# Designed miniproteins, single chains, continued (4): the designs that were tried, part 104

Each design is a single chain, and the fold is of that chain. pLDDT is the mean over its residues in the fold that is shown.

## One batch from the design tools (miniprotein)

Design m15618
Fold by ESMFold2-Fast:
Structure m15618 (fold): chain A 93 residues (1-93)
Amino acid sequence: SELEQRIEQYKQLLEQAIANNDIKRAAALLREIGLLYMELEKYEEALEYFKEALKLENNKDPTTLFMIAEVYKKLGKEEESKKYLEKANELVK
């Protein structure tokens, strides 16, 4: 699939960003891979990539927290979704 080929390309770029200590680019690539997995409706994989991006962002990026909340909602995990929404809202309040 074209989306799966794009994911593989971004994973290769991610390895390069990590090797170069480009943390900002690595986090952006992790979020992009997560979004592509969302398009494929592979929500567990999307969640893993968004959580890795959040770790690189010191657990403080509201956008990544909102993305994680959306994934949990798609997985039917409403309680987890609400927790991540509240964390994101606390950072923008």
Scores: mean pLDDT 87

Design m15619
Fold by ESMFold2-Fast:
Structure m15619 (fold): chain A 64 residues (1-64)
Amino acid sequence: MEEEERRRRLEEAQRLMDEETSLIKNFPKDILKHKDNPEEVEKIRKEYTEKQRELRQRALELSK
């Protein structure tokens, strides 16, 4: 359990949290911007889901 490795993992975890927070904040804005286009809204929902899945996958790698 190396101090440097622990710091690196915390730094990466913080970056992932910041990216997830940004996605959560931008999601409602993107939906509202395309409110009149249901097809675009569905596309945005899929992109949001995919990005969240990617972030969770990276978080799992940090736990190894």
Scores: mean pLDDT 78

Design m15620
Fold by ESMFold2-Fast:
Structure m15620 (fold): chain A 90 residues (1-90)
Amino acid sequence: MAAEGAREAALKAGMSEEEAEEAERAIREGDLVKIEEIYYKVARRVGPEELEAQLEELLEHGSELEKAFAEALRNEDFEAAAEKRKELEA
């Protein structure tokens, strides 16, 4: 779900499969520091406009929790994003 979306976004940004798996794992664990690192890594590589487009894709086609998670990331509210990710796990 939200973790899979982040993995796909990382792959689209040109990250390796290993890096994409790390991104998925960080979201599953709710590691705020790691989620923040991944966000800035993707933003720096694809630029803010492309990152925004990827978040919009999650907002349009994701579940309610995935949409809330994507919105939190767009606002750089990593604490809220990690909290929503815990709900997706549970």
Scores: mean pLDDT 61

Design m15621
Fold by ESMFold2-Fast:
Structure m15621 (fold): chain A 84 residues (1-84)
Amino acid sequence: SSLSELLRRLHQEEVAREVARKIRGIGIMIGIELIKKGTPLELALPNLNEEQAKELEKLYKELLEKGVSNVEIVEKIIEKVEEF
């Protein structure tokens, strides 16, 4: 195996991790919207407790009011989840 092949594989793994991280953030945004529509916490955000879900809902509302992009909302939600 060449160094070029190794670097290509490492780049593919890095891209996969970044995509998975963003999908997690999108999933949390969807979960918050489902809770706002009356979906139970255990179905909308099954890996989070009530306090964590309320913190994320508050952050999401603040970011929407500030008019930040969906990309920035996803990043801020991921950063907040990484604090838990």
Scores: mean pLDDT 78

Design m15622
Fold by ESMFold2-Fast:
Structure m15622 (fold): chain A 62 residues (1-62)
Amino acid sequence: SMAAEEKAIEILVEEGGLSRKQAEGAVRAIKDLGPEVGKQLLVREGGMSEEVAEKVVEALEE
């Protein structure tokens, strides 16, 4: 949903240190790759903690 995506973008920008454009791309990647691969991508390439990556995935799925 748009609300879930917006919450994930907010977390990525405020806690993940991404720009809004980068956060939008990250949300699309997580949706395409699934939650486990998406979390790993955020940590490895996004440079964010596993805690922040988990919050993003939970916002999209819960």
Scores: mean pLDDT 80

Design m15623
Fold by ESMFold2-Fast:
Structure m15623 (fold): chain A 70 residues (1-70)
Amino acid sequence: MAKEQAEAALKAAEELEEPEARQAAVDYLMREHGLSREEAEAAVEQAIERAREMARKFAEAAGLDPEEVL
């Protein structure tokens, strides 16, 4: 069901955009993967971008307007 996948991907992107979630993700990447703060921040930004692109694609597959969902 593409609609449920679009909603899940959008929620993941929105959660990562929350300041506390972004900070936690950055800290996790630095601690577990040995990334610098700048590398971890870039990785989180890329993850948000990818989640939004997935949400757009799933919304389109479900026949929804991506701009209405995002």
Scores: mean pLDDT 73

Design m15624
Fold by ESMFold2-Fast:
Structure m15624 (fold): chain A 75 residues (1-75)
Amino acid sequence: RLEEARRVGERLAHDPEKFREEMERLVEGVSRDEAVEIALHAMSAASKTATPEQMEELARIVAEVYRRLVERERA
């Protein structure tokens, strides 16, 4: 999972739609702690090649995916 997250960050830093889809899939069925680690690995990998504008967009996607995960736990 963490290796997949890193690869997603590396390959999809310039493709926000696919990045969102892969992040949603990677966090499906995992704990909040695991979801945070997945997000951190993907963002760390993306930061090696992404522009600041791309990083801001990816951070928004990650925050949205995490928020939806937390909301599902409350429901």
Scores: mean pLDDT 79

Design m15625
Fold by ESMFold2-Fast:
Structure m15625 (fold): chain A 70 residues (1-70)
Amino acid sequence: STAEKLNKRADELVEELKKKSLDELKAKAQELIDELDGIAKSQREILAKTDDKDMVIAMIVNLEVLKEIG
């Protein structure tokens, strides 16, 4: 199913993203926010205020999945 494929892809992406520094993760999240112009305005504010690596990883996964769906 599409859900199973997205879940597997999300799991693999999480493992790859765990290897990156917080600065690299923030740069990737900002790139995705800019690409999804208008949809992720609230995510921009969250990214500016967060220092939690797991939160930034979750944001990246969410934005990448959103790109695949929409």
Scores: mean pLDDT 77

Design m15626
Fold by ESMFold2-Fast:
Structure m15626 (fold): chain A 91 residues (1-91)
Amino acid sequence: MGVEMTLKGIMSQAKRLLEQGNIDQAYQYGMSIADMSVDYPETSGSLAMDVADEFKRRGHIKDAMDIYSKIAKNSTPDLSAQARAKIEALR
């Protein structure tokens, strides 16, 4: 039950770091959430998707693609399909 709140906390930190221009640290947090999709495919995958969408919105396309690729590998079939579609749209 506490996992979702913890993952949302990490997502909020990634978003704040992006707002502050700390792109490298925000990327590390985003990739960490995407890695947690191995153990929490739906919850972590959807939160990592929100982080990747924020990187994309701010023009950090390469970082967004890296996070989407990790979601595509580790998450649910539906989230993996969404991540692959987002990667193809950025190519």
Scores: mean pLDDT 82

Design m15627
Fold by ESMFold2-Fast:
Structure m15627 (fold): chain A 101 residues (1-101)
Amino acid sequence: SKQTIIDALLNTNLSDAQIAKIFGVDEEKVKKYRKYATVHAKRNSKSYHRIWRIMLAADVYGKDFSTTYWYIYLDELNGNEVSDEKFKTLVEKEWDKPLKK
């Protein structure tokens, strides 16, 4: 799958030609996936994307993200993915808190 190729690109020192041969895909396609793996694959993981959005929101709005971070961190540490609905609820709860002076 596309994700398996991306995982190989992130976790091995194999060349584009070697990965293309292993997965039976064009080397040009592997080269495009390498750009994606470096810039976007981690950003498109649910955990990474959620944490990045919280960090951006905390920076822009001056909110304490620690509580929301701890909930997500604990779920991810235990190998449990936080649902989009649960993540939205946690973010909304944190943003409803007044700024600490």
Scores: mean pLDDT 58

Design m15628
Fold by ESMFold2-Fast:
Structure m15628 (fold): chain A 73 residues (1-73)
Amino acid sequence: MEEERERLLKEMEAQGVDPALLEKARSLNVSPEELRYLLKKGVKTVEEFNKALKEWQARREAEQARIAAYLAS
């Protein structure tokens, strides 16, 4: 779990992602799933990171609501 996160962070660093973004991701304990999403998006800057993280969270909340509605039907 922790090792997967560190592996993804190192992969992002190798691709030229801002070190400040990587440090922020570590301090916030961003999940490996969120890191894979950021990597897929090609996020490079802290601003792009903040935007993509909020989009990921909104997407997950919408998916959970959709599943709950489906189970109720």
Scores: mean pLDDT 75

Design m15629
Fold by ESMFold2-Fast:
Structure m15629 (fold): chain A 94 residues (1-94)
Amino acid sequence: DKEHLKELLRSAAEGLRLAIELLEAGDVEEAITLLKNMAEALESAAKKLNSKELAEFSERLREIIRLLEAGDVEEAIRKLEELLEEVEEEIKKL
C-alpha cells in the first residue's frame, strides 16, 4: 500500500529530524533510544510490507546507533542527514 508506506516514511523523516535535534543538543541517550525504537518499527514494517527499502533503512539506523554508542556523534549526525535526504526523496517519488 503506497499510502501506508508514505505515512511510515513521513513518520520516519520526523523521527530522523528529532534525532538530529537531540544529538545537536547533546541528548545522545535519548537519540539512541528513539533510533532503536524506529529501527525496530521499520524492521517490523519491512516484514509486513515485504519492503527491501524499509529493511535497508532499519539496517542503516542500526549502523548509526553503533556509531553513537562508539562516541562518533559527528559522523552519526552526517549519516542521519544523508538518510533524511534519501527518505524525503523517496516520499516525493511515491
Scores: mean pLDDT 86

Design m15630
Fold by ESMFold2-Fast:
Structure m15630 (fold): chain A 63 residues (1-63)
Amino acid sequence: ATAAEIARHRALADGYRRSAEQLKENAKKDEEKDPLAASVNKMGYDAAERLAAQHEARAAALE
């Protein structure tokens, strides 16, 4: 594995974590006014957190 591959997976993990944070904020704003939209955003940030964890695990495996 190359240092560039490791760096790319870490960058992707950081990107997915940032996306998850934004989706969490959107879900909190929608909770009382639009529970369905809040549920959709929750599914989105759960998926983004899972993708971030996968990319972090891949970067660690390449070390």
Scores: mean pLDDT 81

Design m15631
Fold by ESMFold2-Fast:
Structure m15631 (fold): chain A 95 residues (1-95)
Amino acid sequence: GKGEKLIKKTKELIEQAKKKLERGDTEQAYELLIEALNLIEKLVKEYPEYIEEAKELTKEILELGMELLKKTENPTLAIGVILRAIGLEIDIELK
């Protein structure tokens, strides 16, 4: 279904972000993590049956955001990813 396609695309973006981060491509990793967060927000709002998958994906983004913080020359971008992921985890737990 449409929710499963969002999950698959989000996982692909997370995998790409991880590879970019391992290569030191911090700006590209940031862009991919933001796109992934946008898809998870859509998943949580439109497909609540996938809330457990959304929770797992959000946790992965939080971990990658913390790795981005260690590797980036612009900590503000990484902090933005981290705070948005934490906010999404809180929203998920309150549902």
Scores: mean pLDDT 87

Design m15632
Fold by ESMFold2-Fast:
Structure m15632 (fold): chain A 77 residues (1-77)
Amino acid sequence: EEKKLETIKRALEQMKKENPEFYEDWKKKVEEALKEGKRILDTYSKQSVEKALEEAQKVLEEKTPFYVGVLESIKSY
């Protein structure tokens, strides 16, 4: 698992170099989704939180499929 995190970190650094604006926008959206998920945790059950995180992931995949694909390729490498 640690190896996967390291691979993802390197991929994110590469994205930042190639498209810093896109990387910052994507990172902000991920952080906002995580922050909203945590807020829901205080109000709803674990199932609701998991569902909200899945929806956030789908939105990110739809908005940034290219970079999600890059991360998946690196994870499979």
Scores: mean pLDDT 58

Design m15633
Fold by ESMFold2-Fast:
Order: structure tokens, then C-alpha cells, then sequence
Structure m15633 (fold): chain A 56 residues (1-56)
């Protein structure tokens, strides 16, 4: 489903530990929230946070 795919792609981008990855993960989290997929939104938010930690 869209939410699950958004979380997966966000997590993949976040794993790269780049600012771009963090932005992608955050954007996908917002999209997941808009679609009503709270689980996907949480995964994307966590991926974004980890990417920012690795980047800075």
C-alpha cells in the first residue's frame, strides 16, 4: 500500500545518512499522515531523525 511503500522508501533514504535522505523521509512521513497511515508516518519520522543524526 502507499503508506507502507512511503515508509520503506523514507527509511532507505534515511539509512544513507544524508540531509537529502532526511528531507525525503520527512516528506514521506507527511504524505503518510495525509493518507491516514500512522504507522508509515512514524517509521518515516524515525528514519528522518536518524538520517539527520548521521549527517550532523
Amino acid sequence: AYGEEAARRGAEAGRKGTAEGAEIAQDMGVSALSSGDDAAAREAAEASRKAWELSG
Scores: mean pLDDT 65

Design m15634
Fold by ESMFold2-Fast:
Formats: sequence, C-alpha cells, structure tokens
Structure m15634 (fold): chain A 85 residues (1-85)
Amino acid sequence: DLLLFSKIAEDDPTEREAGAALTMLRAGESEEDARKVAKMLSLPKRQRAVLRLSEQGKSQAEIAEELGISQATVSRLLAEARKAL
C-alpha cells in the first residue's frame, strides 16, 4: 500500500492527496482504512475528488458546484467510488 501511494504520487500531479493518505496511515488509522484510501487514490481523478469532498462533509450539491459537474454525476461517481472501496 505504501508502494501504491508512491506510484499514485508519481502519476498524480496532486502529490498533496497522496501525502494526506500517507498521513492517515502514519496517524495510526486501521489497515482497512489505509487500503480504502489507497483504492480511493487509484480511482479516476473525478471519483477521487468527489469522494474526498464527500468525506469532508460537503453535500452533493456543494461538490457539484465545486467541480463544475451536475449533482447527478456527483451521485454516480460517489456510488462508483464507494463500490470500489
């Protein structure tokens, strides 16, 4: 999973997202939560962004506004991301 975070940081221009996932791991989060975050970072950028914002407590409408997509797209991306976890 640390290898997964390294690879994601190399492929993703947003190294801070990978850094946040590594911080969760190093803060003593459970192995399952760590794997969940690793899977989240391996998802397409849009799914990762939607899931991240949802976990920050933002509503689907707020996420749609932030990302410039429809609320229906947010709902679909969130469902897909949750199924992958």
Scores: mean pLDDT 64

Design m15635
Fold by ESMFold2-Fast:
Structure m15635 (fold): chain A 66 residues (1-66)
Amino acid sequence: GKEEILEEIRKLLETEKGLSEEQIERILALVEQGRGDAAGALAAVSGASDETMAKLGELIKRYAEE
């Protein structure tokens, strides 16, 4: 369900040493609001790796389709 996807996103973002807990919470809030584009943009400007960005995009898409 959507809750499991949000947990996967949190765990993914927590692998990024450069992302603060506050940044992670804001990204998750944007996903929950249906603002996946804004969530991805915030992760990118916060220094998320290309691998994290690819996985995040897939999880945001799955969240929107559930």
Scores: mean pLDDT 85

Design m15636
Fold by ESMFold2-Fast:
Structure m15636 (fold): chain A 92 residues (1-92)
Amino acid sequence: SMERLREIRDRIEKALLEEARKSGNDQVAMARTLLETLREIFEELGDEDVAEAAARILKADDSTLVEVARQVSRHLSAGDLEGLKETLLAAG
């Protein structure tokens, strides 16, 4: 849903702007904030499998976390919510 994607995107943008103010544009901190925000969103939406996958990725090493965040950001920019979910499920 494009409406759902817009809500997700707006919430992520707010979280990332707040993190940038606190920590600067630290790549790992920004990636962690993105994935934590997605975990919270999908938990609230009842997409428990996707939320749990995001939680598992958050326990990975910094390089994996940054790479997954990069892929997720590409799907968000492309308006591809299904691709975003599949990326989290595959990595988690």
Scores: mean pLDDT 85

Design m15637
Fold by ESMFold2-Fast:
Structure m15637 (fold): chain A 68 residues (1-68)
Amino acid sequence: MREKNRELARKIGLAAYEAVQKAREAGLSPNEILRLAKEEIRKVGEEDGVKFSYVAADEIAPPPPAPP
């Protein structure tokens, strides 16, 4: 069980890292880089049949802006 989670985490980490590097080299803003990283993490999780709650929860409801 733990071994599968470890390999999945590694795949997600690599996919996110590569997406961030690619977007950074393309001159995208930090917000765009984060957005692409989140999308890649989600896609890798869905492809492997695993749904990452932390990413899915972030997509369910956008956080409110910081209080004044």
Scores: mean pLDDT 64

Design m15638
Fold by ESMFold2-Fast:
Structure m15638 (fold): chain A 86 residues (1-86)
Amino acid sequence: MKLPALPTDAVLPSEFQPELETIRTLLEQKMIPEARRLADLLMEQNPDNVDLHLRIAEIFRENGYTEWAEEVLERLRERHPDDPRL
């Protein structure tokens, strides 16, 4: 029987490595829509986690999705304009 679905498959644990590895795997398999959805959910669930957003952008850049990565970084800078990592 189907249980109530989670709102957005939000990342709840403090460890994000499994989700980040999944994003990378999806990009390597060219499942870009899946990778983007997971990345988007992670970032929406953790809007103040600059480290997570930077890591997501790096993964997309490493896999050739530079425009998407730059968009992520721009949104991150808009939300965290004084972050020295940006």
Scores: mean pLDDT 72

Design m15639
Fold by ESMFold2-Fast:
Structure m15639 (fold): chain A 69 residues (1-69)
Amino acid sequence: MSIAERLLAVPDEEWDALLERLSEILGFDLSALRSFLAGLKDRRPLLRYLGRELEEHSDPAARARAEEL
């Protein structure tokens, strides 16, 4: 299963944990990421995009951590 497919499969109750892991892996400000996502009516297109970004990421450590999500 691709990273994008795994991110899309995460249930709503796990969103906070997922956001913390994504912030850690990608180096985003967690507060900024939460604020951005709170403005979205549908998170799925963004998660599909982020999953693809993680799969295509040049840093092997970032990809390895994404595979463990």
Scores: mean pLDDT 70

Design m15640
Fold by ESMFold2-Fast:
Structure m15640 (fold): chain A 58 residues (1-58)
Amino acid sequence: SAAAQQQQLDRLLALYDRYSQLGDDVAAAALRAYIDRNQLSDAVVAQFGRRVRARRAA
């Protein structure tokens, strides 16, 4: 459902915010593990990438 995909996106963003404070490599490893464990769709992963890029540009 759209609501479930939004929850997955929100969780990815929260994990990114937490682990990026420890370093890009730590954040990348944690996010990759979460994506693989939860079998997140390519659409959710792509939307996450766009949100991170937009926040970095601001």
Scores: mean pLDDT 79

Design m15641
Fold by ESMFold2-Fast:
Structure m15641 (fold): chain A 73 residues (1-73)
Amino acid sequence: SDRDALLARFQGLIDTARSHGFEDMAAELEALREQILAEIDADPSPRTRAIAMARLLVAGGALEMEIMIAKKK
C-alpha cells in the first residue's frame, strides 16, 4: 500500500542516517515518521498523503546534503 511504501522509505532514510553516524538526524526522522503516520491515520485523504510525500522528499534532501558535507570533510 502507499502507507507501507511511505513507511519503507522513511525506514531507509533512518537506516542511512544511522549508518553515517547521524544519530540526531535519525531521531528527528523517527519523530517525523510517527507524526506523518498520525496525520495519515487521522486524515487518509490524497492531500494528506501528498503532503506526507513532500515532507519525506524534503527530509531525504536534507539527509543527502549532510552526506555530501560529510564526504567533503
Scores: mean pLDDT 83

Design m15642
Fold by ESMFold2-Fast:
Structure m15642 (fold): chain A 64 residues (1-64)
Amino acid sequence: SEKAREAALHFFRLLAESDRTPEEIYAELKKKYPEIVKDFDPSDPAAALRRLFEEAGLEEVDLS
């Protein structure tokens, strides 16, 4: 939960600091938070990121 929140906040920071794709952000999250991201579907980075936000208690996230 805490690690999921940390990873989700890192994702927000990457979105704010750069024009990265969900795939690029997911790859960065896998590198920094592999234990959290390991439990999500790696074949769909966008869905994995949405699940990460749900686990972190962050909703209404625009991933477009």
Scores: mean pLDDT 64

Design m15643
Fold by ESMFold2-Fast:
Structure m15643 (fold): chain A 74 residues (1-74)
Amino acid sequence: SELEERKQKLLEKAKNGTGEDEVLAVVYLEEGKDLEALDYLEKALIEYLKKEGREEEVEKLKEIFEKEKEELEK
């Protein structure tokens, strides 16, 4: 499904981050807690972008995740 493809793409991006937020995102996805998983994926990706000097992309990333969270809250 489209949602499953998006989750896979977000996980691949999160794998380039580091630490606990990435692991927690995977755990929450496996438990079917998609909203919590997205929160941790967002944190991991924001930290990744900051480390890569791509802070300009952080606001756009936040907008993408906010929209995804809204879809899952329905």
Scores: mean pLDDT 67

Design m15644
Fold by ESMFold2-Fast:
Structure m15644 (fold): chain A 76 residues (1-76)
Amino acid sequence: SLEEELEELYKKISELRVKIQEKGESTKEELEELLELEERALELMKELNAPQEEIDAVEENIEEVKKKLEELEKKE
């Protein structure tokens, strides 16, 4: 079900965030994976008609990850 897919995505997001926290830094690959997982979760939340507050929180998380990716890819 979509609900089961969303729960698995939350688990993967949580595990990846814990891994990054324990390392003290994130790689581009980890941030790209996190972005993909968060964006998929957002799509499912919208399909499941999740509360707007929860949708807003995930959108904020996505923007944070995008900013971190931009910082890692910074140009001279």
Scores: mean pLDDT 83

Design m15645
Fold by ESMFold2-Fast:
Structure m15645 (fold): chain A 76 residues (1-76)
Amino acid sequence: MSPEEASRRVREAALSNPAISPLGAEGAGTIARRLTESLPPEEGNRVVEELVEAARTAKDEVEFSERVSEIVAKAG
């Protein structure tokens, strides 16, 4: 998956969740891009799927932010 595709997928998933702000969606998309640029393809793809799942299932902005932070910490 390209960094641009990763950013788009995560951003679109977050925008589809009314619990997540547009600013939160943009931030998550940027994180997905940066991680996929830095990680091996297999790890990058896994991290994107985890971010998409967090974006789809988070019940509020705080939960989404916490889950994104945990995913980044495990990847970094």
Scores: mean pLDDT 85

Design m15646
Fold by ESMFold2-Fast:
Structure m15646 (fold): chain A 68 residues (1-68)
Amino acid sequence: SLSEEERQREVETLKKGADEAIENYKKALESGDKRSAAVYFAAAQIYIAGLSLLGDEETAKELEEKVK
């Protein structure tokens, strides 16, 4: 198992990655870049899934709403 310190670092990394992926996804949609949008959407979903697996279900749900 991860130490609490390691778990917290991974949670913060996944949160940052998800936020960046969601922002880039929305920008790609606005510019009509459907291929980049698909890539960023997939990346966001991977980060969100990782947060759920690490027990941060509340943040995962919030990020799922942001991606819509």
Scores: mean pLDDT 86

Design m15647
Fold by ESMFold2-Fast:
Structure m15647 (fold): chain A 64 residues (1-64)
Amino acid sequence: AELTVRYLVANSGLSREDAERLVRMALEGASVEEIAEWLVRERGLSREEARKIAEGVYTLLRGF
């Protein structure tokens, strides 16, 4: 989880708090689409960027 949070902060420009929230959402069973939707609604990211970040969270968690 810590390595995933660090990667997200470094590569997506998210705050540490937001990166930790996304990791928690994924661990609690939120889908890629649910995480992407949260980023669009709450942070104003484009759908394309939000989806890339959401897919990245799951890729990193499955790799660790």
Scores: mean pLDDT 78

Design m15648
Fold by ESMFold2-Fast:
Structure m15648 (fold): chain A 59 residues (1-59)
Amino acid sequence: MSIEEVVAAQLAHMRARKVPAEGFLAAADEVLADVKATADAASYAAVEALVERERAEHL
């Protein structure tokens, strides 16, 4: 799977499990830091958009 697909699956899993907002935000920040270090700018932008969308829906 692409990095975007892996991240989308992780965020969906956290949403399904009703992870507390604090835990979700911490995990999302960790994912963004990892993607920024390991992936292209385009992949990072896609993951950032996914995280921001899930963050808004979770809160």
Scores: mean pLDDT 73

Design m15649
Fold by ESMFold2-Fast:
Structure m15649 (fold): chain A 93 residues (1-93)
Amino acid sequence: SALDEATERLVAAAPSPEVAELIRIAGEAMRRYDDPEEVVKWILETHREEVLEALRSLGFEFPSEEQEELGLEAVVGGLVETLRSMAEQIEKE
């Protein structure tokens, strides 16, 4: 599928194994849910530790729980939008 191809392309470009794992998780969540908000919610509720490990692998640290929550939502939301846009572009090829 176009989503599987988008996931594989982004995994190949991942800067760390932890980021690669987060990309795979996002691809699986997007196959499970059609609503981007439900995808983000499921990832953060089910795979929060993998999101934190990916961010730590990139040198990110959060000074408070509020900043951590905002950072996690922004990163996961951005990843989901990136995979969606890549999959849509692949389907048009």
Scores: mean pLDDT 83

Design m15650
Fold by ESMFold2-Fast:
Formats: structure tokens, C-alpha cells, sequence
Structure m15650 (fold): chain A 68 residues (1-68)
């Protein structure tokens, strides 16, 4: 649990950094794309550490769109 949530949080933090950089550059479309990519990276990080079932559960609880 803790490792999976931490992996997802770290991936989300990296994504948030890219979103902030895009916003600072005034690129709202890039910021939106980075936000979506960050959610996908968080889901994949949780899935890799905690498994697909845990990743799906956390995605539903936090309204994260899982990758297709």
C-alpha cells in the first residue's frame, strides 16, 4: 500500500512540475496535456508497485482516468 501510493505520488509530483513549467510559459494546451500524462504516469506507477486492482481502486477514488 504505502510503496504504491508513494510511487504514484512521486510520479504525480513530476507531472505537476511539468504542468507548472507549461503554465509559466503561457502554454495552456501543453499544461492540459501534461496534467493528463501525469495522471497516466501516477496510475502506471501504482499499478507497477501495488498491482492493477489497487491502481484501479485508487483511480476510481481520485477520479483519475486510467490509460487505455
Amino acid sequence: MEKAEKAGDEADKRGAGRVTEALDAGDLEQARREQQEGQVESYEAIKEVGGEELADKLAKEHNIKPPE
Scores: mean pLDDT 72

Design m15651
Fold by ESMFold2-Fast:
Structure m15651 (fold): chain A 115 residues (1-115)
Amino acid sequence: AASMDEILEAMEGIVGDILVLAVEQGDEEAVERAVELLGRLNAARSQSEAEALATIAEVIEEAKEIIRRIASEENAKKIEELLDRFLARARAGTLTLEEMQAILREISALLEEER
């Protein structure tokens, strides 16, 4: 299974891709929100595993709101399903590095389609 630090790094990658799309669209509110989420993920690195996982769950819900704002409805739904799978597998302690990287690549590709 992936370590908590690897899971946090993957989430930082996802939120970073959201930030790039928000910047490209000139959505200042989405940019500000994405930057705040990156700050929360960075702070989670000093938390317990349970607290870090709770922070990841909160970040995912806020990321879904940003994605619904800046992406097409079709791609937003696909990204939300991928984020839900990521969180469910992380909570179960069964998220592999390979599965995590596959989810990250798929989310990145869907966000790049919006550019």
Scores: mean pLDDT 89

Design m15652
Fold by ESMFold2-Fast:
Structure m15652 (fold): chain A 61 residues (1-61)
Amino acid sequence: TARARLLARGFLELGGFRPTEAQVDALVAAARARGLSPLEFASLDPEAVYRIVGGRPPPLP
């Protein structure tokens, strides 16, 4: 859903990531498969979130 995508994107951007639409959709789909919100999913399985976005946030300039 549009709301779930917006929340997932905001969460990832707050964490320092620059997610693609595909990465946002992957996070939403993974959370939905477990009956969780994107934030709840990230709290329970942060390793899966890092795999979806391709690793750690980029270092600050």
Scores: mean pLDDT 73

Design m15653
Fold by ESMFold2-Fast:
Structure m15653 (fold): chain A 83 residues (1-83)
Amino acid sequence: EKEFLEKYKEVREAALELERLARENKDNPEVVRLYNEAMERAEKLVGEAFKAYLEGDYDLAVEYLEEAKRVLEEALEEIKKLA
């Protein structure tokens, strides 16, 4: 439980930072595209993580959150290079 909650917090923090940076660069269509693609992918992974958690597969739930975090962090790095 604690690991799942900490990973979910990290995913939320990455998503908020990505949203902030995308908002500051909203006139750049490449930034908007990267933001939308990363958020859609991360939302799907977070959904799978909660499903795994509810089914009792805590290891799988954490793995999905770690993947969601990587997706968001990769998009953040790419957008920082464009901004």
Scores: mean pLDDT 86

Design m15654
Fold by ESMFold2-Fast:
Structure m15654 (fold): chain A 70 residues (1-70)
Amino acid sequence: SPTPDLPSAEYVLRAKHAYQEGNKEAMYKYLDEGIKEDPEGLLEVLERLAEASPDDPVVQEMLEYVKSKI
């Protein structure tokens, strides 16, 4: 691959940390990078997180964003 591949879970982790630091723009940037590398893998990770933590609004926001972009 011409670009280094990070696991989809790593992009989600970075996005979540950015949100917790109050940086929603960085959250979306990490999600966009994850979509570019593996859109289906990123969606699967977010769907599993939403199932495990249905009361976490940041996971829901990330999942809705990714679904809107793919």
Scores: mean pLDDT 81

